# Designed miniproteins, single chains, continued (2): the designs that were tried, part 112

Each design is a single chain, and the fold is of that chain. pLDDT is the mean over its residues in the fold that is shown.

## One batch from the design tools (miniprotein)

Design m7885
Fold by ESMFold2-Fast:
Structure m7885 (fold): chain A 102 residues (1-102)
Amino acid sequence: KEEYFQQAIDLLRQMGQLSPRTRSLVQQAIDYIRRAMEDESQRRDYLGKAMELLIKVALMDSSVRPLVYQVIDRFGDIGFTDDARIYKRVLDDALAQQKAAE
């Protein structure tokens, strides 16, 4: 649904405003989501690239982590439920490893 793409972009815009240090990665993720909206044949690949960038954003700035999870949930709502679950687990594992190193 187009509405879930727009919700994901709005959440990413909020992340960019809250986290200046991650803003360029957030903008790249927005660009991939816009490409996913325009090209159904590459949609899964573009959303995957956006999710990889969002994991990096979450590792760089703890203040935006709740918004990262919400964006991944919107990708599930779009129809990529299995990919969303996989990326949420990857994010949870990456955050646990980062916390264990502290």
Scores: mean pLDDT 85

Design m7886
Fold by ESMFold2-Fast:
Structure m7886 (fold): chain A 86 residues (1-86)
Amino acid sequence: MEEKEKEMKKALEELIKKVKELVEKKGEEEVIEEKLREAEEVDNLNEEEKELVRKFYRKLIEAVLNGDMEKLVEALREAVAESLKL
């Protein structure tokens, strides 16, 4: 039980580190557009879905850069809620 929570925490910390590194290297908007392009290659997104992808990554990046754990958790909850709609 504890081991799975530790793995998830480590995966989130790695994701945060990678997002921060990409933003520092490429800039926030470039990272968002790259992630949107990756999502479009997997499925045909409508304009509403594209805005949800941009909103999610923008919120995630902002939370990471500002150290705002509340916004980070909220962005992750939004991703889970979207997954549950499928």
Scores: mean pLDDT 69

Design m7887
Fold by ESMFold2-Fast:
Structure m7887 (fold): chain A 100 residues (1-100)
Amino acid sequence: SSLAQYLRSVAATAERLLAEAREAVAAGDHETARKLMSRALTALGVALVLALEAGLISEEEFQAMMEKLHEAARAMEQGDFERALELVEEVVRRLREIAA
């Protein structure tokens, strides 16, 4: 379906943004890392809403994944980029499964 293609595209974009964010963190460029991760968080949030509206995920699963995105944002604000990356990667993996 066009939605499944869109969700796969978002997962691929988020994976690329996360890889670039990891490189930025390794270089000590925390500003670039925050910008890249914020873009990933926004795209994943939109994708999760669309997946919920299409009945591809439960409300419970939606809330659990949205909480992971909120925790990732909090981790970034605290400078814990490793925790933030781990949380976003979990959501990307789940989005890949939903879009399969």
Scores: mean pLDDT 91

Design m7888
Fold by ESMFold2-Fast:
Structure m7888 (fold): chain A 87 residues (1-87)
Amino acid sequence: RAVEVLREAIEALRAGDIEAARRKLEELERLRDEALERGDYKTAALLTQAIMYIEEAIRALEAGDEEKKEQYIERLEETLKELEKHL
């Protein structure tokens, strides 16, 4: 589930769909809290990192900073790979 939501967030950011990206952010925050409740600190840490990168990518999008947006999307894709290996 978390892998799918993170992939959808990356797609929204690439499309410039800030509203969709924010909805996926809220879903990832819930998934992070669920991971913490289970004691899955590895998943919680990866989701916390993804949440921060999505927030920065949204800020870059709103500022029209394409270079920073792509930088944070690249970091998100790396976090996605780590999450896929863990889950």
Scores: mean pLDDT 86

Design m7889
Fold by ESMFold2-Fast:
Structure m7889 (fold): chain A 67 residues (1-67)
Amino acid sequence: SLDLAEAVGRLIADAVRRGEITPEQAKALAPKIAKAVLDGDFEKAVELARSVSPTLAERVRELLEKF
């Protein structure tokens, strides 16, 4: 859903602000993660996040499990 994709986008932006991932990593991955979420492929969304940050991956997983 759009609401889920937006919520995940906020987690990614927050990870950049915390220095957990770089702006370049966020720019490359945010569209791919958003597409995975919109496609309902939550496992792929978590795996994409895990490729740059285990901490971000865990937050994405927790968010997606609530929906």
Scores: mean pLDDT 85

Design m7890
Fold by ESMFold2-Fast:
Structure m7890 (fold): chain A 63 residues (1-63)
Amino acid sequence: GEREETLERVRRLLEEEDWDGLLRVLNELRERAARGDEEAGRTTREVEQLLAEYHRRHSRPRG
């Protein structure tokens, strides 16, 4: 489904550190959520959780 495809795309962008691509996806989702798209709102939150998890995982450099 659309949600699954979006989350897979976000994971790929995170692995490639494509911040411009991530910003585009987030902006699209936020625009749809602002229009009352509840599904887009939920997807936006899941994307933000993935970003937080990725940042937490990579914000502990040892050395």
Scores: mean pLDDT 78

Design m7891
Fold by ESMFold2-Fast:
Structure m7891 (fold): chain A 84 residues (1-84)
Amino acid sequence: MDEFERRLAEIEREAEEAVKKLLNSKKPSLKKLEEEEARVRAELDALRAEIQRSAPQIALDKLAAVESRIERLFEEARRIIEER
């Protein structure tokens, strides 16, 4: 449990930092944002597969919650870039 929670928190932190760096760039790119979102989604999918093999159902619920927060983070970043 603690190991998966720590890995989920790290994936979320990496997503937040990637978005922050993109928004602080001179020319933020929707293509780069989409590439970062795809990378983070791949990491979440890999962790989900690992949890399904060895962890109780409660770990999947926590992953789903983190995934929802990451999706909102990228949606908000996309909106900010489009409004510029």
Scores: mean pLDDT 80

Design m7892
Fold by ESMFold2-Fast:
Structure m7892 (fold): chain A 80 residues (1-80)
Amino acid sequence: SPADQARIDAVMAQLRQRVDETLAQGRRQGLSPDQQLQLIAEVMARTMREVEPTLSGDARQELYARVQELFREVSAQLRG
């Protein structure tokens, strides 16, 4: 639904900001790419636990797909 799409977009915008902040902090601390990916995975898992119960089944599936895609993008960035 449009409401579910707006909710997913808002969640993904907040998650992207949190991921960017986590990466910036990791760079300042001199963390390895693998250590940064571990922290990002933890941030994403926490977001899924908090948001998943608030969404319909179809919206949850879309959120899973978008979170997985963001993780792939970040992984490629850190390994490139």
Scores: mean pLDDT 87

Design m7893
Fold by ESMFold2-Fast:
Structure m7893 (fold): chain A 66 residues (1-66)
Amino acid sequence: SEEGLEEIYREVPLALGLMWYGFANTLKDLKEKAEAYRKSAEIARPVDPEFAKQLEEKANELEKEA
């Protein structure tokens, strides 16, 4: 059924993105943290482009400080 596939295609990438975001928040190394935020943004972008943009901005800021 199309309705079930649409839910999976939206919810699974968002959940994976949030898992990477949570992982990033446990990291102390600024470069590794930035890479994890970028991975979260890449995964989340198709379903939540605003969240993805915020994560990319956070990653850019961390890379400038590292």
Scores: mean pLDDT 80

Design m7894
Fold by ESMFold2-Fast:
Structure m7894 (fold): chain A 74 residues (1-74)
Amino acid sequence: SMEEKTKQLLETAEQILEVTEKKAKEGDISGMRTAREQMKFVLDQMEKVGTKDDVEKIKEILKKIEEIIKKAES
């Protein structure tokens, strides 16, 4: 169902955030950039199947990933 699809995408987004935080602690800049690209793909999928609220949740997680990368590269 659409509801199951959006729930799976939100769970995937949270897992990508956790992976990004782990990669940041390891100093794996390449791994963090890969996680960001995966999150952009999740955002594209959510925009096709989710509500505006679901899309905003994914965008907020992507912003957190972008902030983690910015701090790691500074």
Scores: mean pLDDT 86

Design m7895
Fold by ESMFold2-Fast:
Structure m7895 (fold): chain A 115 residues (1-115)
Amino acid sequence: MEEEFEKLIAQVEAAGVDADIVREMYEAIKNKDYIAFLDAAIRAAEQGVGTAAMALRKALLEYFKKKGIPFDERRPLSPREVAELARKVIDQMTEEERKELGKIVAEKFIELVKA
């Protein structure tokens, strides 16, 4: 896990993006603080971190499917648009629901950085 995050940090820094947000995501996962992770992942997607945006999109699709909420999977979304959608969704959620979503995002993110 540490090696995968170090590699992602190096890639993000090489792209000219501030890697501090990726470090914040790693600390949140280590502390099992899924609400802090969800917030950090949304901010990372806003900054153009594609892996964070992809994890958020996958988690939102899974969450909407479980809740029976329609989502247009055919519409491509930029990292910023994925972050905007996530913010709108979490504004309507309880703390428990945000923790559930954050945990799904963390699982999808870990799968993506290990690939």
Scores: mean pLDDT 78

Design m7896
Fold by ESMFold2-Fast:
Structure m7896 (fold): chain A 86 residues (1-86)
Amino acid sequence: ATTLESIELTWDEATGSTTLKAKASGVQPEDIAVATLDSDRQQTFTKQLSGESEVTVTLKSKTKAKRATWSLVNAQGVKASGSVNA
């Protein structure tokens, strides 16, 4: 079964960067990661994992992100998801 193991959100004030790090187990090569960060605007990132269990996304923002969501998706829909508040 596919499971979200961890989700972490880090803010670097000096560079204006929010880093989202998420890890899941049971990832298949066809699965894609969709991450959404809520800061001064909502930003969505999509990444092919190619069977890898970890996704790291770094995005520029004017303010610290207050919330992030992460989902692992395939043709059948959402397999696993999680969220973190900063």
Scores: mean pLDDT 74

Design m7897
Fold by ESMFold2-Fast:
Structure m7897 (fold): chain A 79 residues (1-79)
Amino acid sequence: DELEELDKLAEEKGWSEAEIRLAKAMATDAGMSVEEIEELLNLKEEAKEALKKGDLEKARELVKKIEEKIDEWAERRKA
């Protein structure tokens, strides 16, 4: 059960309720794997931490990686 696996991962990683809801939507609506969802949410968390520290260059690079991964996943599902 993908949703159950995401709940366990969320507890382990300390995800917010909003992040858990987003992860479940990505699994059900976008057809993303748990591994892909975990990677995306890890990148978002790192970007938040970089912004909190004022590291705008790192935050920008992380956002770019997130966008590239979303595009990659979308293209792979078309094939």
Scores: mean pLDDT 75

Design m7898
Fold by ESMFold2-Fast:
Structure m7898 (fold): chain A 78 residues (1-78)
Amino acid sequence: MIIVSDEFVERAEKLSDEERQRLAQLVAEAVAAWEKISAQRAALQAQLQQLRASTSPDAEAVYQALLDVIDALLALAK
């Protein structure tokens, strides 16, 4: 789920009705994409915790690298 700041909401409210609806559609599409990525991150995090219970440093390193990439992508959403 994407959290939007109050500043962004106030700025959006100053737009025309048509511009506001267009932004709402783009935001909805972005939210759907980010929720999908967020769910995948949670699944990978759970798998990483299970791998930490076994002696497999290579698998842990791969999962950590994937989580870092997902975190970077989520940071771009703001």
Scores: mean pLDDT 63

Design m7899
Fold by ESMFold2-Fast:
Structure m7899 (fold): chain A 113 residues (1-113)
Amino acid sequence: KVEELLRLAEGYEAAAEAYQKAKDELKSLADTAVTTGDRAAAEKAGKIARALSPEEGAALTEQYWADYASDTAAAQATLQKLADLAGEILDKKEAEYREKAEAYRKEAEKLLA
């Protein structure tokens, strides 16, 4: 039981790390799209946002592309909102998975005491 609890904790820790890496990648993609106007970077950031928040992520992605060629400042502001939305969701998922990992580690410690 102790080994299984520690294995579950490790699994949740790995998932939390994956969410943190996804947030770092999202930030890098958003920064690239804002600074260079890179379409591929913006499309990847939008895909991440839509996966995390299908309705809001889709709406912000559509607004970004509507403004992309005609209003650069509005497009950049929308992309920042999209990155903030997705980043907040990823932060919450990371925190949730780290809490689950700690719970399993504490349960294992009780069995070892």
Scores: mean pLDDT 84

Design m7900
Fold by ESMFold2-Fast:
Structure m7900 (fold): chain A 61 residues (1-61)
Amino acid sequence: MAIDELIRALRETQSEEAVRFLAKEAGVDPEELREAIQSGDDEKVREIVTRAVENIVARER
């Protein structure tokens, strides 16, 4: 699944649960991810989402 598609869905829905879940998996503050989304910092959003996905995959194997 493309990370860009996940980022697009996150920006469109701005789900509080999704933001909290991804931020927790990436090891960052949920407010940091929310601010990056609202400010249009695409690089920071991609970095956080990529880290979250990598951590999830590593845990589940």
Scores: mean pLDDT 76

Design m7901
Fold by ESMFold2-Fast:
Order: sequence, then C-alpha cells, then structure tokens
Structure m7901 (fold): chain A 87 residues (1-87)
Amino acid sequence: MEELEKERERRKQEALDIAKKGIETVNSALEKAKSGTLTKEDFLKAVKAAIEYGRALAEITDPKKGYELADKLVAEIIRAYREAKAK
C-alpha cells in the first residue's frame, strides 16, 4: 500500500534526524568529560540522547542492534562521567 510506504519513509526520515541529534549530543558530552567540564545536566542529557539514538536506530535497522548500541553508548557516558568526577 502506498500510504504504508509513505508512513514508513516518514518514520525513517524522523528516526535519522533523531539519531543524528542524539549522537551529536553524546559526542559533545564526551568532549566535555575529557576537558573536565561535564556537568550532571550534560550527563543526563547525553544518557537520554543515547537511548533515543538506540530507539531511532532500532526503527531503521534492527531492534537488537539498535538497543545494543544504546547500551554501549550509555556505558561509555557513565565511564566518562565517573572519570571526570574522580578528579
């Protein structure tokens, strides 16, 4: 059905936009962690962005791979935040 294809394409485009914004937020937080400027607010925003990135990727690829990537990104953000707090 043409309507289902248009809806799927729209969701894919929205998911790609969410994924791009999510990974940019995560990368920004990781750079702030390296510079010792990562705040708790930046950390929480990065965790949320990683989860949204995984959900978006799950919609356009494979749910298992999307959520596994989200888990890896969240773990990396937690590690960076812990290292920033230790100093």
Scores: mean pLDDT 78

Design m7902
Fold by ESMFold2-Fast:
Structure m7902 (fold): chain A 96 residues (1-96)
Amino acid sequence: MVKEEKVLEVDGAVFKLKITVEDPSAQLTITFLVKGDEAVVSVNGQTVAEGKLPLTFEKDGVKVELEAENIDPEKTYEVTVSISGTTVSVSARRLE
């Protein structure tokens, strides 16, 4: 089991992630497309869910809790969580 907490800042917006990986063979990329208080969730490029922040998403032994602060409501942000076994990588960027 891997538990990671990450804080990412993009253009004044703050993203807080809590990630739990229960399956050490897990390999997936979870992308959150965030606009205002809403997020669209994609796994390996396929849209799988939508919800309001704070949002909890679980798939294939991976749990991600996403919270956001100081979001510009006119901007869209992409938050990516990449899981490769025991390795967790996170990134965030602002889209146009």
Scores: mean pLDDT 84

Design m7903
Fold by ESMFold2-Fast:
Structure m7903 (fold): chain A 82 residues (1-82)
Amino acid sequence: DLLTEAGKLATEGKYEEALKLIEELYKQGKFREARIALNTLAGQAVNERNIETLEKLKELLEKFGEYEKAKEIEEYIELLKK
C-alpha cells in the first residue's frame, strides 16, 4: 500500500523516498491517497523546520496542478523563514 509506505517513510524522516511515493500516487490518479500522504509529510517537515522538503513538496504540487495546496505550503515556508 503506497499510502501506508509513504506515511511511514515521512515519519522516519526519509523525505525523498516519501516524495517519490506521493508522486507515484498522483501519477496513478489516486489524488485522495496522495493528499493524505502529502499532509503527513508536510506536517512532519513543518515540525522539523525542514524548508528544503517543503520546497520540493511545493514543486511536486505545482507539477500536478494542486495550486491551492502549493500556496498553503508556500505560506508554511514563509512562516519558517524569519
Scores: mean pLDDT 84

Design m7904
Fold by ESMFold2-Fast:
Structure m7904 (fold): chain A 70 residues (1-70)
Amino acid sequence: GPLEEVLALLRELIARATGEARVVLQNLLHELERVGENLSEEQKENMIRALRRYVPAPEAERLAALLREI
């Protein structure tokens, strides 16, 4: 489902990330693994803002769409 696809894509991005981006993406992965499908709308929008800052636009928007479907 959307959650499993987000987790898989985040792990792939983390493997290729460095510096601040890697730390931020690891923190997002940890929160998503902790709360799962119980993500609030505020948590989703906070994650989307971070993704748009640290991830290339095509991947960030794909992740944003998937997060909103959770």
Scores: mean pLDDT 88

Design m7905
Fold by ESMFold2-Fast:
Structure m7905 (fold): chain A 83 residues (1-83)
Amino acid sequence: MLSPVEAAEEAYREALRAIDRGDDLLAVGAIMSLAHIAGYSVPEVNKIGDEVLELLKRGDYEAVRELARELHDEAVRRARLLS
């Protein structure tokens, strides 16, 4: 079973790989998983997913990577508190 920290690391790596491949659906899913691990509510996770889709449609890959990094930092902090 993955630790919460390992789950956050895997979701972050998946997000970065998806962005690099241009796999928009996988990138959205991985970033939504990071938001969930970070402790966001279902409506907040859905809103984050919508924001990521909008950024990807505009070609703002730098903003998507930065959002993934911020959510990863939050997810790791939360996971360490729950460990």
Scores: mean pLDDT 83

Design m7906
Fold by ESMFold2-Fast:
Structure m7906 (fold): chain A 67 residues (1-67)
Amino acid sequence: MKVTPAILIGAYDAYLRIEPLRENLTPEQKKVFEEMKKAREELEANRDSLTPEQQAALDAIEAFRKE
């Protein structure tokens, strides 16, 4: 799976906002949350196929997330 850096930034922001509410999500919402996690893992598997600009955006998001 391939995604744009903008989509990835939005997905991480949404993920971080939803994380504290995960215990209160409906089963349908929890399924979407898990699908977002899988999409991230698939993106990691395709890192070598990304452009240098997309790689830099991923690294920036990862640095932000790990702070």
Scores: mean pLDDT 62

Design m7907
Fold by ESMFold2-Fast:
Structure m7907 (fold): chain A 74 residues (1-74)
Amino acid sequence: MQEEIDRDVELALALIELAILKNDMEKGVKPTEEDVERAKRILERLKELGAPDDVISYAEELFKELEERVKKAK
């Protein structure tokens, strides 16, 4: 049960972090390379935790958008 609870908590935290990154991006906050790294880590964690395909696709698109915006800023 501890493993199941820990997995559910990690999934929820990853989704919250993803939502924060998306919200900041939509509000026009300039993304940083650390934001790209966080998005990549969230994506990898979601895949490892077995998140639904729709969630994985959403995280992949967010990661690509953040990476593109950071590259254009440099």
Scores: mean pLDDT 77

Design m7908
Fold by ESMFold2-Fast:
Structure m7908 (fold): chain A 81 residues (1-81)
Amino acid sequence: SPELEKLKEEYLKSLEEGLRKWMELFPDASKTQVYGLIKNQVRILREELLAQGIPEEEVEEIVKYIEEELTKLAEELLAER
C-alpha cells in the first residue's frame, strides 16, 4: 500500500533522527546499550502499529525493515567512534 510505505518512511526518518541525536548525546554508550535502545524503540513501534489496527503480518514487515535500517545506522555510527 502506498499509504503504508509512506508511514514506514516517516517512522524510519523520525527514529533515525532520534538515534543520531541520542548517540551524539551519549558518545560513550556501549554497543549493548545502543542495540537495547533500538530493541525498545522497535517494541514501542510494534505496539503502536497494532493499536492502529494494522494487520500483524504488515506490522512485522514494517518493524523488521525499521530494525534492520536502525541497526545498520547504529553500526555506521559506532564505527565512526
Scores: mean pLDDT 86

Design m7909
Fold by ESMFold2-Fast:
Structure m7909 (fold): chain A 81 residues (1-81)
Amino acid sequence: LSDEKIKEDEKKAEEEYEKLKPPLIKRALEIKKTKGIEEAKKEIEAQAEQFENLLINLGVDEKIAKEKAEKLKAEILEAVE
């Protein structure tokens, strides 16, 4: 990858991350309240996988997409625990 492509992918991933993190935290908290923490954790894992696939479909490098999805998963888990 060129440095320019890496910067473009990181910017694209960060923009999607910032847009989706708040509504995904809200959804996970709602699931925790209605179905409990175990169901919320399962949903967070599924959301992280969907987010990774979204970034890859947007042309983001697989490694960058995975790292950003893992960060998203960790932050949502921290917010609901």
Scores: mean pLDDT 84

Design m7910
Fold by ESMFold2-Fast:
Structure m7910 (fold): chain A 71 residues (1-71)
Amino acid sequence: MEEVRRLVLEASVYEIAAAVALVNNDKELAIEYLEKAKEKLREAAELAPDDEEIREQLRATEEKLKELKEE
């Protein structure tokens, strides 16, 4: 499914942008990008609910957000 691949790729781009923001010591911008990545992964999970890899990536992104918000 091309749309699922597009959403996962978009999420990956946002994850990279979040990592760059963290290198620049911009935690708020990193949180914003990770929330955008989470939104894309959520849409991908809705289209492919049996895809365990997408669900695991979504959980990992949610955990990163929790860690950043609690620091």
Scores: mean pLDDT 83

Design m7911
Fold by ESMFold2-Fast:
Structure m7911 (fold): chain A 89 residues (1-89)
Amino acid sequence: MKSSLEKAEELIYKMLDPEQLFPSPEALMEALIRMLQRIAELNPDLYQPVNSKFDLFDIIKQSILSKPNPTEEELELVKEIEELKKEKG
């Protein structure tokens, strides 16, 4: 079974080409948020209940940053999470 982090990484990498996968940036952001929420729902043992999608993003970010040697892919995920928070709109 893949970890929630690995699933989130796969989703973000697929979303690096939004023009091919999604018709608009808004659709890309919506899909990313829904997928991250779904990952948390499917992995309650790893992810405590969250009050908002931003709480979920913080949990993922902290999980990556708590690793002794996060991969470049994991650091890209942290960057994407920070960008999503900036575009809360």
Scores: mean pLDDT 59

Design m7912
Fold by ESMFold2-Fast:
Structure m7912 (fold): chain A 83 residues (1-83)
Amino acid sequence: SDRQQRLLAYLDELLDYIDGLLADPRLTEEQKAQLAALRAKVEALKAEVEALDPADTAGLNELLQRAQEIAAQVGEIVAERLA
């Protein structure tokens, strides 16, 4: 569905963003470990979106919520780096 395709595109953009952050020499080893763990969660979520029945609106909404939660956690790590 269009919504699944948009979510997959969003997850791909999030992976690219995390990969850029992992290359930042200003991040601590702990921050990089946290980002690597979040990256793995994004890849797992992408697989779940790909496997989802296009008719499962409730499942898609849950996966979208999880994507937003992961993105928020990435944002928190970036905010800590800038503080």
Scores: mean pLDDT 86

Design m7913
Fold by ESMFold2-Fast:
Structure m7913 (fold): chain A 94 residues (1-94)
Amino acid sequence: ASPLMRRVIELEAEVSLLQMKASLALKTDASVEELKEILKELKEAKERAEELKKEVESLPETPEVRESLEMLENTLEALEKTIEELEKKIKEKE
C-alpha cells in the first residue's frame, strides 16, 4: 500500500478498536469516568481524521485520493455517531 493509504488504514483500524471499546463499555454499563476516557480518545481520533482529510483534500485528484476521502468520510461519520451515543449515556448517568 502507498504511504497515504497506510495512514488511512491505520486510522481506520484505531477507530474500529475505539468503537469496539465504546460498544463494550455501553453494553456493560461502565462508569462515567470510563465513558469520559473513551470519549476523549474518540474526540482525539476525530481531530486526527479531520486533519488527515484536510491534507488529502489538498492533493491532486487521483483514484487513490478519492478512495482515501471516501474512507475518511465514513470514518468521521462513524466517530460522530459513537461520540453522540457516549455523550448521551454520560448525561443520562450524571
Scores: mean pLDDT 86

Design m7914
Fold by ESMFold2-Fast:
Structure m7914 (fold): chain A 89 residues (1-89)
Amino acid sequence: MEALLREALELLREAEEAATSAVEEAKKTKDPKESIKLLEEAIKKLKELTEKAAELLREVGLDELAEQVLKSGEGAIKLMKEKIEELKK
């Protein structure tokens, strides 16, 4: 139980780091196409990490926390998708 909870928390930390790093790198690039690619890759990674973390949280009986993690991940993905659309304008 404790091992699965630790793994879930580590995945959430990695997801946060991946999202923040991608946004900062997207700001540094001079090519909008490169920025879009970085954000699309970050969206995919964030989705995979948050889904895995939520599954581990459900295995330890933290279903409500798993739902909140997925909802937070969906919110972050939405913001990154909005940034991609802004870069295409």
Scores: mean pLDDT 80

Design m7915
Fold by ESMFold2-Fast:
Structure m7915 (fold): chain A 74 residues (1-74)
Amino acid sequence: VNYDKAIATYQKVIEKFPDTDEALNARIELAKVYQAQGEFDKAFSVLDEASKLFPNDASPGVEHLKLAVKVVVP
């Protein structure tokens, strides 16, 4: 699995379309890639920022809770 390429692709989407549903999805997928790498702090940061930018969408909050459970209860 090429995580570096996936991260670069999602970051590019976020940079070009920051206020779109596609950027929201890219942030969620980026957080999942960081989680797969064991980069939990980066995953939480991405999800927190997504929640601030899209406060009416529950998806970043749900992913944050899923990640928190895995860190606290492996």
Scores: mean pLDDT 74

Design m7916
Fold by ESMFold2-Fast:
Structure m7916 (fold): chain A 86 residues (1-86)
Amino acid sequence: SMEELEEALARVERLLRKILSSGKPLTPAEQKELAEIEDWVLARARELGMDPSVIDRIREAQKKDERFRLTVLASALEQLLLRLRG
């Protein structure tokens, strides 16, 4: 639902702000949360028939640092929200 996408985006933005404000890496619990959000976003992107390039971008980002992963997830979630709004 749109509410679930907005909640997922809020969670991503919270994790990204924590990295930026603390200068510390994510804790193991936060890394698990990031992985869970990535899996959920990938499933939603596939279900909604998003362009394969969006899915590929998320998958490639998983090989990079946590800040880049969160940035790509935020962009993907914003695109999913736009698609559902009209």
Scores: mean pLDDT 85

Design m7917
Fold by ESMFold2-Fast:
Structure m7917 (fold): chain A 99 residues (1-99)
Amino acid sequence: SAEDKLLVRAYLLAEALELTVELLEAGVPLEEAIEAAVAAVLPAAEAAYETGALPPLSPEEIRRRLLEALARFEALLRELGLDAAELDAWRARVEALLA
């Protein structure tokens, strides 16, 4: 269903953001960190699309993890001195992943 697809995408986005945060904290540049994190979650995304498998977590837990990962990511972007336009560009990328 459309709801199941959004739930899978939210779960994978949370995983990718958590990995991106870890890479940024390790000193990896932003674009490289995002590309590496996306590449790491692609096999799980492909498997979910092929099998119709739902995430192992509840929708509430997935939303909580996503919101926490988003907050950590935005905090790190501010610490790196990114401006409002760069934050808006990142939000557009996240919205595209959820579309």
Scores: mean pLDDT 74

Design m7918
Fold by ESMFold2-Fast:
Structure m7918 (fold): chain A 87 residues (1-87)
Amino acid sequence: MVEIRAEVEGDKALAEKAANWIENEYGGKAEVIGENEIIAEIDGDAETAKRAAKWIVNNYGGKAEVIGPEPSVFEGERDEESLNEGL
């Protein structure tokens, strides 16, 4: 498993949606820590985790970093209008 730490550009409800999306799409475990921060463990490799982290920043804004053997950091703002449902 590979860990992702993310901070979404929104409130706790938006962070919960992002966490649920990660669990549903990547089969891992995600939990909200703090107001808009998420820790997720991806059932995949570092490449899968990097894709998930990039998706989070593209859809929810803020910052996401991959924690593990191949660390990576992604940041940005929300680029998609229909980000709220995790797709």
Scores: mean pLDDT 72

Design m7919
Fold by ESMFold2-Fast:
Structure m7919 (fold): chain A 56 residues (1-56)
Amino acid sequence: SDEEERRRREEELRRKLKQIDEMMQKAVDSGVISEEKAEEHREISRRMVRRELERG
């Protein structure tokens, strides 16, 4: 296990979550997706990040 690899991965995952949030907001603003559906996607993304950080 490498702590530097973990730190890099955490930074990349944080960036990815921010991009997903921005994309979801744009989709809501353009009417492609509902706010309720966007929140569901955000929760799924948060779950995926948690699993990725746990690395089994």
Scores: mean pLDDT 77

